# Designed miniproteins, single chains, continued (5), part 17

Each design is a single chain, and the fold is of that chain. pLDDT is the mean over its residues in the fold that is shown.

## One batch from the design tools (miniprotein)

Design m16564
Fold by ESMFold2-Fast:
Structure m16564 (fold): chain A 94 residues (1-94)
Amino acid sequence: SRAEIVNLIEAHGRSILDLLKENNAPEETIKKVEELLKETIERARDASREEAVELVRETGKKIVEILKENNMPEEVIEKVKEGFENLVRAIEEI
């Protein structure tokens, strides 16, 4: 259901934000990531499963770019990439 997809995006979004906070990401970096995740959640409410997968893929790419531009450690960036890949798989299993 759309509600299950939204709940998955929200849960994974919280996990990513927690990871960034634990690794001392700059406050502005965290805010940009939060804003992108919020936009993705709003768009996902009216999306099909296939559209939600594409939204999550696009959001993941944008977040990774923000983290690279803010010189976050490669280990953190890889964990964020894996988190978005796991989110895509979870949505595809609904």
Scores: mean pLDDT 87

Design m16565
Fold by ESMFold2-Fast:
Structure m16565 (fold): chain A 102 residues (1-102)
Amino acid sequence: HHEGLQKLAQRILKSLVNTVKSKASEMKKYESAGDLDMKKQILKNMISVIITSIQTLHRQGVPMQLLEQIVQTIVETIRSVADSSSAEEIESALQKTLEQLS
């Protein structure tokens, strides 16, 4: 059932990329308004959603190589749309998640 898992991984990746772009835009709005508490809450929620999705894909049997590619794409997306401190926090959390699943 290799083809079904790859299609599932691609669909989840597309959803996560869209979520990251949307949440990064929302974080910028709150930062501009001086609401750093809301920005931090959105960041934490985004990290939680991404980690949960990666863990779910791993439980569904998605190979580690595909999970690593998903994380790389998400990190590259975050680096393009988020501030450097937020990008670093997300990258660190996702890398730790991959290491725990290996």
Scores: mean pLDDT 85

Design m16566
Fold by ESMFold2-Fast:
Structure m16566 (fold): chain A 72 residues (1-72)
Amino acid sequence: KREEIIKKIAELLQKAGLSPEVAKILARTLVDLLLNNDYQAAIDLLQQAGLSPEQAQALLEEMKKIIDELLS
C-alpha cells in the first residue's frame, strides 16, 4: 500500500514537471509528511523543488486524495 501511494504521488509530481528521479525521492518524503499531517512542510518541500505556491497547494490536495483513497 505505501509503495503504491509513493508511486502514484511520484507520477503526479512528474506530470507537474519534475524529473522521474527527483519525483521518486520527493514522493517518499511527502508521503511521510502527509501521514503525519505536516502539510506546511510538504508545501515547503514542493516549493524547494521548484513548484509555485499555487502548484504546491494543488498538488497537496491531490496527494491527500490519493492517501485517503488507498488508506480507507
Scores: mean pLDDT 82

Design m16567
Fold by ESMFold2-Fast:
Structure m16567 (fold): chain A 67 residues (1-67)
Amino acid sequence: LAAAIATTAAAIVAAAATLSPAQVDTGLKILAAQNSDATVLAILSQAIPALSPAAAAVAADQIAALQ
């Protein structure tokens, strides 16, 4: 499970480097719709430190929207 979270976080960081903030937002909304709040929080918490400021802001907004 921890390895899957780390792999997904790394994939998000790699994708975010080539995507617009709007595309990142759409992808994170799909992730949130398909996963539990706890899983989404774990993935995004791992990804945020490695994201650009714009992508990190989008990810932080997704965390804030959980509950």
Scores: mean pLDDT 76

Design m16568
Fold by ESMFold2-Fast:
Structure m16568 (fold): chain A 87 residues (1-87)
Amino acid sequence: SLEDLKEQEIKRIERGKEQFEQMVADLAKTLSPEQQAQLQALAAQINALIEETKKKIREAKSEEEIREILDEFDKQLRALLAQMFAL
């Protein structure tokens, strides 16, 4: 069902968030204080994107709409992660 798909995708995003938080913690250990401030700003943007994406998925009216939301999320997440790994 649409509701089962929403629950599955939100759960997948939540698991990704846990892995991401560990990655941020590990990356912070290798960075200067200025780079750590930039890392935290990017991490905040990624967390905001995750929360916005979960909200959009909950409000979605079709499987096609969920797919489009996830495609946009993946594109934006890749751009933010590229900035983070360039620190």
Scores: mean pLDDT 90

Design m16569
Fold by ESMFold2-Fast:
Structure m16569 (fold): chain A 85 residues (1-85)
Amino acid sequence: SIQDKIDEARRMISQIRQMGDDSGDDDIRSSADNTITIVNISIQRGQQRYDQGDTDQAQQWIDNAIDIGRQSMQRIQQQIQQIRS
């Protein structure tokens, strides 16, 4: 469901925030904050479309939020690994 995907995207936001904070690196924290902002905007756009009855557009916005979140988590994990190496 759309709600399940929104919940997934929100869990990603929490995970990205934790990864940024746990990194101890200002550039990684900044990157995490930027990703959280973008994902939140995409979720809000998806909610607006859903409220307007445009389920297809809502789905696209939420899928985009999840994709951005996944890509950013991978990048942050790589950056953290380099610092911890």
Scores: mean pLDDT 86

Design m16570
Fold by ESMFold2-Fast:
Structure m16570 (fold): chain A 88 residues (1-88)
Amino acid sequence: MAKIEELKKKAREAEEKAKEAQDQANHYRTLYEQFRQLADLYSMKDKERAEEYNALAQEYKKKADELTSRAKELQEKARKLKEEIERL
């Protein structure tokens, strides 16, 4: 049935998008850690720069958290699609 093949394609697409979102989340988490270290380094000699780095760190943390949530949603979507296929 064409319907089963379409569901399989949607499940694979959701899994691929979940992986991409998780890879992006990991990248932003690395940037968060780097800018946190820079904020700490500058905290003693340049408070304004330390605050700028801390703000960037928090922005990257937010992006990482949002992408992690998106990856989980896409993984759940793929799981439900696979369950639907198994019931057909």
Scores: mean pLDDT 85

Design m16571
Fold by ESMFold2-Fast:
Structure m16571 (fold): chain A 89 residues (1-89)
Amino acid sequence: SSTKTVTLKAGETKFVQLTDRLGVKLTLDGKTKTLTVTVIDLITGEEVSKTVPVKDGTVAEITLGDYKVTASLSGNSDETTVTLTVEKL
């Protein structure tokens, strides 16, 4: 398993490579107060997205193939810190 932490400000999009196969794109929308988490298979190009409300303690889980990515949120819609963890199922 690997864990990476990234901080986003309102309106930012950031890309994080978690493994040689898995990337995650994070988009923070300060107007809707939502975070969109997109998990990407870097070999096949397959993507799965989930949009969650931005509040402290929010957890988003996304499954892509045999992988589960967990995004844990702290902060608010102006600035959110996201902790990403990947597990193979």
Scores: mean pLDDT 85

Design m16572
Fold by ESMFold2-Fast:
Formats: structure tokens, C-alpha cells, sequence
Structure m16572 (fold): chain A 100 residues (1-100)
């Protein structure tokens, strides 16, 4: 099933996701606080104005980036990984619902 296939992909990619999140957090921490804030605002505005996304997808992506940036500002790698895993699951569930 699509659900089983997506669950298998998430499980297989879990170590890669953790490594990618760590690299992303490390990269973001090389930027100034002002640069990170500017990127956050640009990303959220781009999401809100994207005509390809449903209102549910926009809400999910905005919440994801807001929580991810909060974790980055706190230098909380464990929380950043948790946010990526949580919102990855929510995105998967939304895709499964669309597939019906």
C-alpha cells in the first residue's frame, strides 16, 4: 500500500534525515541572527503566497518552519530532529488522505 511504502521509505531514510538536519542546523548557525530571521520571513511568505499549495499544506509548512527556526535559535539539535520527524509524519498522513 502507499502507506506501507511511505513508512518503509521514512524508516530507511531516518539516519540520512538526522544527518541532513544536523548539517542544516550547523549551516544556519554560521549565519547571523538577522540573516536567519530574514530567511524565515522570506520562506514563510513564499509558502503563504504559493498557489500550488492547499490551505492545509500552507498551514503545515508554516508551522514546520516556525518550529524548526525556533529550535535552531535555541541551538537544540534534538528538537530540530523531532520537528522534522513530526512534520514529515504529518505531511505523509496528508498525502495518504489525498490518495484515499
Amino acid sequence: SLREEMEAQLEANKPLIEEEVKKFVEYMLTLSEEEREALRKEMIEAIRNDPRLSEEEKKLQVEFYEKLYEAIEKNDLEKAIEVVEEYGKKARDLLVEKAE
Scores: mean pLDDT 78

Design m16573
Fold by ESMFold2-Fast:
Structure m16573 (fold): chain A 99 residues (1-99)
Amino acid sequence: MLEELIKKIEEAIKNGPNIDDAREISRLLDEAARKEPDPRVQLELEISAGLLDITIGVIKVASKNTPEEDKEKFEKEAKDLLTTTLKSVLKRLKEILKE
């Protein structure tokens, strides 16, 4: 389960993630946290889901306030922000599994 989630995050990063990819990954992080018997791994999964949810929320609010002429630039910046957040999540998960 967790290995499949890590692979999905790596694939999303490689292909450039969109909001739908981020929402699905956040959902899978929450499901993994509920099923995780190790409290350290569970907490890291919950933190990771929270970080991704915050990033999604920020992008949604910013999108509503972005002028039409700036939409294309905003979409590129949103993809970069999602990529950065997913890379952070991936690093955190790999570190906790290493310990």
Scores: mean pLDDT 83

Design m16574
Fold by ESMFold2-Fast:
Structure m16574 (fold): chain A 67 residues (1-67)
Amino acid sequence: SSEQKKQRIDEITKEFERLLREGAPRSELIRKLGELNEIYMEAVKEGDDETAKYAQDAILRLSELLG
């Protein structure tokens, strides 16, 4: 559901921020962005524009943190 996807996006975002603070390898951070992109693509396929935007906003914000 849309609500479950948004919750998963929030969980991945928190995991990304934790990994970044802990100095995790860039490859691990990119893997987390990949997980968000999979949810984004699924939402687009399902026509769920609200969830797709929610995922896209998270991807953009977290990508900026990588420089």
Scores: mean pLDDT 88

Design m16575
Fold by ESMFold2-Fast:
Structure m16575 (fold): chain A 88 residues (1-88)
Amino acid sequence: DEEEAKRLLEEARRHAEEALRARRAGDSTQAFEHALKAGELLVRASKLDPEAAARLAEEIARRFAEAGMLTIAREFRELSRKMREQAE
């Protein structure tokens, strides 16, 4: 369902933005929780649209890296790679 995939991707992007906001506020617990939710939503979206989910995972990884969240950025890059493999 294209609409369901779009909704899941929009929710994942929202949680990623909330993680970045929490990071800037110094709230590492909230940053981690929102990043985790974004990852979970991306996995769900990848079952419907793996290519779009992989692209968003790469975008989120880049933004997390720019924010200094290097470990979680690496995890999102790995997630994107796995989603692209599933799309093939």
Scores: mean pLDDT 87

Design m16576
Fold by ESMFold2-Fast:
Structure m16576 (fold): chain A 74 residues (1-74)
Amino acid sequence: SIEEKAEEALKELDRMIAEIKARLGDSEEARYAITLLETIKQEIKKLLKEGKLTEEDIEKAMAAARKLVAEAMA
C-alpha cells in the first residue's frame, strides 16, 4: 500500500539523518543536508495525511534524499 511505502521511506530518511549526524556532527554541511531531509520527510507526511501521496512522489523524494546524502558525504 502507499501507507507501507511511505512508512519505509520515512524510516530510510530517519536513517539518513542519523548517519549524517553520526559522521558529520553539527557541521554546516550536516545542518544543510538534515534541514532538506527533514523538509522532504514533512512533505511526505503532509501528502500522506491529505490522501494525495503517490508512488512517484516517494520515488522523487528518495532520489533527492540520496543525492543530498551523497553530496554531504563527499
Scores: mean pLDDT 88

Design m16577
Fold by ESMFold2-Fast:
Structure m16577 (fold): chain A 78 residues (1-78)
Amino acid sequence: DLESKTEQVMEKIKNEAEDKLIKEGVPKSVASRSASLAAQELYDETARNIAEKGEEEMYKEQSPRVLERAKKIAKELL
């Protein structure tokens, strides 16, 4: 199921972005919100393309994009 695969990939990316922000000193509440918002913004794009590119390639492509977007959102919330 493409939806389940997209959710699995995005959940992994979201959790990794949250953990990275926490390790860099961002408060957990801000890190969690920032990672969730960043993942949500990129979810539809990932879902649309996962069938063509596969889970691993989408993870590699979207992981750095979600993290960078989460960092920007975190700075705006601080």
Scores: mean pLDDT 81

Design m16578
Fold by ESMFold2-Fast:
Structure m16578 (fold): chain A 85 residues (1-85)
Amino acid sequence: SMAALRDRVRRIGAERGLTDAQIDAVFARVVARLGTLPADVANNPIVQDTIIRIEISIVRGVMDDERARAVGRVAIARALREAGI
């Protein structure tokens, strides 16, 4: 659910020292990115966790969008293999 995803982003972001504003930015980016994927892939916990970590790295300024796109492709490919798609 969206509430469960928000709680996960808040927990991981807080553990990594993000501000409330940064956590909100991460959540918005995670929702937008998951929205570009098929529902079965977007609901996969490994895909969600990978996207959360990527978006945290972007918001923290340690990763750019090009690298995030490349890492995201690998995560999607892995999730598709695990889902048997």
Scores: mean pLDDT 79

Design m16579
Fold by ESMFold2-Fast:
Structure m16579 (fold): chain A 108 residues (1-108)
Amino acid sequence: DVRGAVEAALAARTREEIREVLARAHERGLRNLVGAALAYVARHSVDPEASEEARRLLEKLIRGELTPEELLEAYRLALIALVDVDASEEQIEAVREAARRLAQELRA
């Protein structure tokens, strides 16, 4: 459930807690991991434009309304979040590979 992953990420107060939330979200699938990562960016980004874009993309992700181009941007912001919190290499690579594949499809 993407909403559950998002709520857990918004409730997390420490880097350790956010890493645990991201790990649990990844066990539930890539969509949950991306949702939790976007929630982190929306709440904690020092860049107000990144925070606003993450919130916008997160709402569309929950509704299943993301265009392929918006999904690629969601993956990009999620990668920034995962690197910032020192998430596992497995989590980072899962999002990076999904972004790479989607970028190839959009170019074709």
Scores: mean pLDDT 86

Design m16580
Fold by ESMFold2-Fast:
Structure m16580 (fold): chain A 65 residues (1-65)
Amino acid sequence: MEAERRAALENEKAALEAVGIELVEERDGHVTVRITKDSVSADLTAVAFQVEAELLGYEATVEKK
């Protein structure tokens, strides 16, 4: 389960980077992503990632910097 959960996050990380979102931190079931591109696509993708990460059992935080 832990390995499967981590693999799912790694796959999402590649998609996030393609639209201007960075995975900043992953620690003890918490993940932080940062939006580097001011766009509706980046905002929507960050929200989708937050929902998916929470479904995988992570607490997700989105930063815009």
Scores: mean pLDDT 72

Design m16581
Fold by ESMFold2-Fast:
Parts: sequence; C-alpha cells; structure tokens
Structure m16581 (fold): chain A 90 residues (1-90)
Amino acid sequence: SMDQIRQLGEEVRKRLIDAGLSEETARRLSRAVEALMRAIVSGELTEEALEASRTIHTILGYLRGTDPDKFRAASEAINDGLRRALDLAS
C-alpha cells in the first residue's frame, strides 16, 4: 500500500516535470498529492491532507491564471493519480 502510493506520487511528479513545471513546483505538488493519497487509502481525513488540499488549490490557481496548458496537464496528472489511489482503497 505505502510502496504503491510512493510509486504513484513518483509518476505524478514525472508527469508534472514532463508538462514543463519546475522541479520545485512538481515536488511540492507531488508531495501534496501523496498526502491526499494516504488519506484516501487510510479512509482518514488528516490535517496533512487538508494542508495538501490548500497547496494544490494555490498552485493550480496560479497556473490557471498564468499558463492554462500547464494547468490542464497538472490537473490531469493529479486527478489520474487520485483516481488510482481510490482504486487501491476499494
């Protein structure tokens, strides 16, 4: 379970970098997505998951206003990762 979450987070990070996001932004987003994945798999809403949601909201909001193509690619990578975590929880 934890190894699968780490692997999914690494796939999200790679997709974000491939979409042209900086390594720092890709790292911040992938870490936030991993926190949400852990909450999904455990079935527990944690403070880390709530802070992760704020981080994702802030970065995606910035991208939506400045680079719509990067916003679309980042949103797709994040949504795909979270859907795969939901499948692991089932």
Scores: mean pLDDT 87

Design m16582
Fold by ESMFold2-Fast:
Structure m16582 (fold): chain A 69 residues (1-69)
Amino acid sequence: MPTPLPLDEAEEVLELIRATLERQGFTLASEEVERRVEGDTVITTTRLVFEDAAGRRVEVEIVGAEPAP
């Protein structure tokens, strides 16, 4: 079973991926964010699609977890 990253770490990884792909000439084509509560934990799934001018496509999914309020 994949273990979710802490939400702050997931957000840092997502920021790094965005910055790296932007430097390589990719632009964000779509962004989906899904949140669900499991017990005392909120799970956030972020799905991003990046495309460049040559038609190359990168799809990224990151799962983060944080304590429910």
Scores: mean pLDDT 81

Design m16583
Fold by ESMFold2-Fast:
Structure m16583 (fold): chain A 110 residues (1-110)
Amino acid sequence: SLAVEAGRYGRLGGRYGREGGMLALRNGDKVELGAAGAIGGIGGEFMGEKAIETGNPVLAREGGTSARAGGLAALHAAEVGGGGEEARKKGQLGVEYGTLGRRLGEEALS
């Protein structure tokens, strides 16, 4: 199912956004951005997992959107707070997979 595939990307992107946000919180001084990365990532994981369980494409789209937002926040925190290469890479992967989850979720709705 396309909705299940989208949910898998939202969950994966959410995991990366959470991990990147947590690393940025540990290594940087931009607590708000690191926290936003972690929270957005958690949302992506939760909604992506529920999309996989239910086949609901709305949850897949929203999970991908949350994961992307978390990844962007984590990436920005790493850039301005010096969260290191690992935090930047995880934020970037959160954006990439979150974007895929959102797009496939939208496609599943059409």
Scores: mean pLDDT 88

Design m16584
Fold by ESMFold2-Fast:
Structure m16584 (fold): chain A 92 residues (1-92)
Amino acid sequence: AAEAAALRARAEELYARAKELAAEYEKTGDPELLKEAARLSAEAFALWAQGEGRPEKVEEAIEILEEEKEKSKDPVEKEAAEAGIEALKEAA
């Protein structure tokens, strides 16, 4: 319970930072900001899934991101998705 709460709190912090970086990307167009936002969002999701005792959710998220990467025609979006996939795989 205490450990799950700590993981959830850390996930919320990372997710908030990811949102800030994504908003900055909308203003600047810097693709590194979108990649970092994707990494932090992926780490947040992995921590949340671990806290919930649902590690299978990480594998599901990887599958979804791989499909989105294949469907996207934007190289910046593809690189961001790849960064997120790598972060999820490291957490799994």
Scores: mean pLDDT 83

Design m16585
Fold by ESMFold2-Fast:
Structure m16585 (fold): chain A 58 residues (1-58)
Amino acid sequence: SKLDEIRAEIDRLDREIAALREKRAATSGDPETVAVLDETIGTLEKRRDRLEEEAKSL
């Protein structure tokens, strides 16, 4: 179902966000790299939120 597809995409995003958060936690002394990671994490979290709202509307 479309809901199953959305849940699969959310699970993928959760794994990617977790990996990036781990990388950010391990990164020190490079503000430019931290800024890029924070921007990427923020983008993925917004996409996840959009999918959660789409799931609620089905």
Scores: mean pLDDT 85

Design m16586
Fold by ESMFold2-Fast:
Structure m16586 (fold): chain A 65 residues (1-65)
Amino acid sequence: MLTLETFLTMTRGVADYLGKLKSKEEGEKLYNEQLDATKDVKSAIKQLLKMLDAAAKADKEKEKE
């Protein structure tokens, strides 16, 4: 099972990756939203999935110019 520590480490990685793709400000905002969502595990997981979707879109946009 996923521990809370493992989950938080993963979300930090995703926020850093988004910061590289879009901007540091965008990654920081998404990280703060994730921290707020960590009030419960279910909400935190849902927020992580949104962040991953945003990262995939940003990466694809850079590839296709």
Scores: mean pLDDT 64

Design m16587
Fold by ESMFold2-Fast:
Structure m16587 (fold): chain A 60 residues (1-60)
Amino acid sequence: SAEGRQIILEAAEEGGREMKRLLAEAEKQGKVTLETMREILAEGFRKMGEVEERRMAALA
């Protein structure tokens, strides 16, 4: 559905922004490691899930 497509795109956009913010923070601190990268990816996907849940709840 058009609504579902919009939710996916918004979730991806917000998750991507959070990942970029966290990466910039890690770079400033000189802490870019494999562990940090895994944490950044996990937080990005978590943010995407939160956006999806919030948008789906608004449709109920």
Scores: mean pLDDT 83

Design m16588
Fold by ESMFold2-Fast:
Structure m16588 (fold): chain A 64 residues (1-64)
Amino acid sequence: SELAEKWKEMVEKVNKDPSLEKEYNLEMIREFAKVRGKFTDEQKEKIAEILGISVSAVNKAIEE
Protein backbone atom coordinates (compact mmCIF):
# COMPACT_ATOMS: atom_id res chain seq x y z
CA SER A 1 0.00 0.00 0.00
CA GLU A 2 1.05 3.61 -0.54
CA LEU A 3 1.16 4.39 3.16
CA ALA A 4 3.40 1.38 3.87
CA GLU A 5 5.86 2.41 1.13
CA LYS A 6 6.00 6.00 2.36
CA TRP A 7 6.42 4.83 5.95
CA LYS A 8 9.31 2.52 5.08
CA GLU A 9 11.04 5.23 3.05
CA MET A 10 10.83 7.74 5.90
CA VAL A 11 11.97 5.20 8.49
CA GLU A 12 15.00 4.36 6.33
CA LYS A 13 15.88 8.05 6.05
CA VAL A 14 15.66 8.48 9.82
CA ASN A 15 17.80 5.37 10.35
CA LYS A 16 20.49 6.80 8.07
CA ASP A 17 20.37 10.24 9.72
CA PRO A 18 19.57 9.86 13.45
CA SER A 19 20.07 13.61 13.96
CA LEU A 20 16.84 14.17 11.99
CA GLU A 21 14.89 11.74 14.18
CA LYS A 22 13.06 14.29 16.32
CA GLU A 23 11.94 16.42 13.37
CA TYR A 24 10.84 13.51 11.19
CA ASN A 25 9.19 11.33 13.83
CA LEU A 26 6.60 13.92 14.85
CA GLU A 27 5.82 14.90 11.25
CA MET A 28 5.64 11.28 10.13
CA ILE A 29 3.32 10.20 12.94
CA ARG A 30 1.08 13.17 12.27
CA GLU A 31 0.91 12.40 8.53
CA PHE A 32 0.20 8.72 9.13
CA ALA A 33 -2.51 9.58 11.66
CA LYS A 34 -4.25 11.75 9.07
CA VAL A 35 -4.12 9.03 6.41
CA ARG A 36 -4.79 5.96 8.57
CA GLY A 37 -6.72 7.43 11.46
CA LYS A 38 -6.29 4.56 13.91
CA PHE A 39 -3.21 2.41 14.45
CA THR A 40 -3.10 -0.96 16.18
CA ASP A 41 -1.14 -1.31 19.43
CA GLU A 42 1.48 -3.34 17.56
CA GLN A 43 1.88 -0.62 14.93
CA LYS A 44 2.24 2.04 17.64
CA GLU A 45 4.89 -0.02 19.45
CA LYS A 46 6.74 -0.62 16.18
CA ILE A 47 6.72 3.09 15.33
CA ALA A 48 7.86 4.03 18.84
CA GLU A 49 10.65 1.44 18.72
CA ILE A 50 11.90 2.47 15.27
CA LEU A 51 11.74 6.20 16.04
CA GLY A 52 13.15 5.83 19.56
CA ILE A 53 10.22 7.46 21.34
CA SER A 54 7.62 6.28 23.84
CA VAL A 55 4.31 4.71 22.88
CA SER A 56 2.58 7.51 24.81
CA ALA A 57 4.30 10.05 22.53
CA VAL A 58 2.99 8.16 19.49
CA ASN A 59 -0.50 8.15 21.01
CA LYS A 60 -0.41 11.90 21.62
CA ALA A 61 0.74 12.57 18.04
CA ILE A 62 -2.03 10.36 16.63
CA GLU A 63 -4.72 11.74 18.91
CA GLU A 64 -5.79 15.16 17.67
Scores: mean pLDDT 66

Design m16589
Fold by ESMFold2-Fast:
Structure m16589 (fold): chain A 58 residues (1-58)
Amino acid sequence: SAEKEAKEEVKKNKPKEVTIDAPVPSGPGIGSRLSQNIYNAKVRKKVYESLGVKVVSF
């Protein structure tokens, strides 16, 4: 899951700041896939911020 991946990344790399690219709505992508990518990006941002990591760009 995105939450588990973000937690493991913080534990392994101990970043002070991360850049998360927002999923862009432009392109021929399937709506459900785009929605899932948006959800995952929000989950990652929330996890990073809860662990004291600054998030840039989303």
Scores: mean pLDDT 67

Design m16590
Fold by ESMFold2-Fast:
Structure m16590 (fold): chain A 79 residues (1-79)
Amino acid sequence: SMAEKYVELKKKAEEARKNGDIETYLKYRSELHKLIVEALGEEEVDALERKFVRDYLDGKLTPEEAAKRFEEEILEKLK
């Protein structure tokens, strides 16, 4: 599934980050972004980003919480 592909790419990105391999990390982050845009469309991805940035700016979420909720919403929509 698309959700399984997202999880695999995220795992590879995190493994690269832990190893200090910035180039490989950025490659997998780029592939993750392409995957979600291809699956959901740019407008939907942008709308989700705007939603969580708004919640952060309104003091409802920290930046870290906003990023986590964005990823959770993406994963649910990829199912």
Scores: mean pLDDT 83

Design m16591
Fold by ESMFold2-Fast:
Order: C-alpha cells, then sequence, then structure tokens
Structure m16591 (fold): chain A 92 residues (1-92)
C-alpha cells in the first residue's frame, strides 16, 4: 500500500473521530470517513504509480474545501487529529 495514501487515510479517520468526539456535524464526519475509504480503495486497486498519484491528487482536491473549513471552525480538532495520526504512523 502507498505510504502517502496510508498517511492521508489515517489522518482523515483520526480527524473524523476527533470531530465526532467534539460534537461536530455528522455530515462532516461521514464525508471524512468516505474520503478515507476512497483513499484506502485506491491504494488497494493495484494501480500503476502514475494512476495512483493522479487518483490521490483528485481526492485531495475534493477534500480541500472541507479540510479548509474544519481548520477554520475547529482548529483544536484538526491539531488533535494530526497528533493522533502521527502517533499511529510512528507505531506502525
Amino acid sequence: MSELARKQATFLRALAEELRRAGGDEEDVEALEALAEALERAAAEGLSPEELERRLRELAERAEPLLRRLAAEHPEVVRAAHERARAEVAAA
């Protein structure tokens, strides 16, 4: 599995969990989980490196408006998600 795709999926799942814990919007939580699942599926499809990179860029572009808004509305949640994701990546 691509290390970049794994790190991105780990961060999105961590962000969804921290947002749910903070009582954030359920639609935002579901959107983050859907993006993480899409990244995990792309990494599992056995795509060429070029096709995987293209797919990851497309998913990042789709995620950007949501992530930008969450960083503005819930900066503490985003920080906690980064800390959790970093710990999980270091443990793996």
Scores: mean pLDDT 80

Design m16592
Fold by ESMFold2-Fast:
Formats: sequence, C-alpha cells, structure tokens
Structure m16592 (fold): chain A 76 residues (1-76)
Amino acid sequence: ALEEKQKAVEDYLLKELPGVLPKEQIKALVEEYFTTRTCSWPGCPLKLIPEADLNDPEKIAKSIVDFLRKFFNVPD
C-alpha cells in the first residue's frame, strides 16, 4: 500500500539523517511527494524520481537522503 511505502521512506530518512530535519518536516516532505509527485523545495530532485522507482521505497529514500545531504551540506 502507498501508506506502507511512505512509512518505509520516512523511517529510512529518520535513521540516515538524525537531527537534520524534525520528523514532522520529513513526514510532510514524503507525504507531499507521494500525494502530488512534486516538491516545493528549491532545487528539489523529487520530481525527477522515475515512477518505476515508486515500487521500491528504498530507492526513493536514498534519492531523498542524497538530496537532503547536498541541500544541508551534510558529509557523506
């Protein structure tokens, strides 16, 4: 289900980026993407994630983590 995929992505982000974003903002970001397929953030690459990758929450989560690491200048 879509809700299960959202939760998997949220959990991955919270694990990989502790303290980078409040969990409420992470939830809002993931929910925005899964609902609208868009992101209001400057330079957001979420629009570029292929629809085929929506069947793999780990790929979605990794793409978002990479974006957030670059956006907040978090070391790899």
Scores: mean pLDDT 67

Design m16593
Fold by ESMFold2-Fast:
Formats: C-alpha cells, structure tokens, sequence
Structure m16593 (fold): chain A 80 residues (1-80)
C-alpha cells in the first residue's frame, strides 16, 4: 500500500541519517561535517517529495513533521 511505501521511505531516511550522523560525529574536519549536513538536507528533500507523491495531504503533513523533527535533531547533534 501507499502507506507501507511511505513508512519504508521514512525508515530508509532514518537509517541514512543515523549513518551520516555517526560519520559526522567521528570527523574532526568542519568541512566534512558541513558536507554531511548538506547531504542530510538533500535526503530530507528527496524523502519529502517521495512521501508527498504517495499520500494524501493530511497524512503527508504528519510524515513531513516527523521527517523535519528527525533531520533538525540530527543536524543539531552534529553542530554541537
């Protein structure tokens, strides 16, 4: 179902963000950390677009809020 596909997109996004977060936290290079944050923002845009194509506007708003909360939390963790 479209809901199962949207959940898969969300799960894949979370796994990719977790991997990138670990890479950024292990890095001592500010330029590498910035590049990772840019990659996270690109993944966020891709996940938003994919979920928007799968769901009605109301369901999309709920997923979009979860995607936004997740990416903001990970970026803050790297920037600290």
Amino acid sequence: SSMQQAQQVFNDFQQQLDKLTQQALASTDPAEKEAIIEQMMDLFQQAQDQIASLLDPESYRQYNQQLLDLVQRRVQQIAA
Scores: mean pLDDT 88

Design m16594
Fold by ESMFold2-Fast:
Structure m16594 (fold): chain A 95 residues (1-95)
Amino acid sequence: DEELEKVLKMIEEIKKLIEEHWEYLKELAKRALAAKNREESEEILEEAVKKLKKDRSVVNGAIMVVIEMLKKGKESVEEALKFLEEVEKKYLEEI
């Protein structure tokens, strides 16, 4: 059950990371939507990617999906978070 403890710790770290990035993602979405054109919006999102340097591949992948949603000019950060919740559930099922 040491392996189960490690998995639970990783899930808690992912949840904390989502919570920590919730306000950041909302502000990022607002800034991208306020951009003068698509290229400026994309530059804002690319800078965010550089700042979201994380060592956890799964979390980075999930955050990148959220950023791709924002690149489309969508204000649906809540939908992106639901996607992250599904990624977390799938990770649990693969144990």
Scores: mean pLDDT 54

Design m16595
Fold by ESMFold2-Fast:
Structure m16595 (fold): chain A 83 residues (1-83)
Amino acid sequence: NELKEAKKLVEEAIKAAKAGDTEEAIRNAKKAIELIKKADIPEHTKNGIIKLLEEAIRALKAGDTEAAINKLEKALEAIEELL
């Protein structure tokens, strides 16, 4: 199930971000985007979650860990609503 695996990857991205493991957080967020693209959900819903994950990746690259965690948590909530 793409959604359950994406949820796990977003949770791991949050943990990595909180630990200062920026590269691991980015890798997990990118993998989550790939799974969301494959998920059998409406395109509008996919685009919303992907946007949050892309915003999180930008924040991580900028060193804004707080903004990144906020965006990852919003993506996690959106995925949870689909499960």
Scores: mean pLDDT 89

Design m16596
Fold by ESMFold2-Fast:
Structure m16596 (fold): chain A 75 residues (1-75)
Amino acid sequence: MMSKENQEYIDSIVDGFKDTLDELKSEGLSDEEIKEKGEFLIKLAIEKAKELLDLTDEQIEYLKKKMEEILEEKL
């Protein structure tokens, strides 16, 4: 099971990502612009999670899939 510290960090990434997408949408960005920026943010978040956290490949894949799902829901 993931440590509480790692889980809290992942939850903060997911929540921050949702807030960022909502902000971009409120700023009047197109769905295409939101998708491009969202995909970049997912890549950056995964890279930072791999660098900063001792996450398994399965946990990293879970985070990636969750963020991709959120991006699709916001488009």
Scores: mean pLDDT 78

Design m16597
Fold by ESMFold2-Fast:
Structure m16597 (fold): chain A 82 residues (1-82)
Amino acid sequence: SQALKERLLALGQQLQALLDQSGATATETSEINADGSIKVTVTITGPLTPAQQAQITALLQEIAAILGELLGRKVELTVNFT
């Protein structure tokens, strides 16, 4: 639990650094489904290279996996680039 929380913090810091460096912005919406699973939609807006998009997607996928573990729920992640 503690190790997952520390990993989540580190991943969040990496994500923020990438967004700050690129000038991109992120918006998030979350919904709880009837079965108790959580739907998370993240929209990233700004000029990003394919490599940056892949890195952001990987970070968000790991963050979603850790959140699912910490909450004991399924987390459904959708990432949109605009």
Scores: mean pLDDT 86

Design m16598
Fold by ESMFold2-Fast:
Structure m16598 (fold): chain A 79 residues (1-79)
Amino acid sequence: SKRMRALQKAFEAFAKTGKIEDGLKVLREEGQEDLEPEFRSIYEQISKGNSDEERKKLAKEMANVVKLALEESRERRER
């Protein structure tokens, strides 16, 4: 879906820089600014008790989870 693709790109941008602002910018550019509150919530959860390096690693892992969900959703539409 368009929303899941935007989330994947946002987490990839966040993982690259460690800055929430870079992920939020991607959501706005993809026209999915309605996802900003959910993205901020996930960022806060990832940031609790984690170092900057651990935060980047978790963001990268989240991007991969979203990517796999998109690939599975696409395969299930191809009958």
Scores: mean pLDDT 74

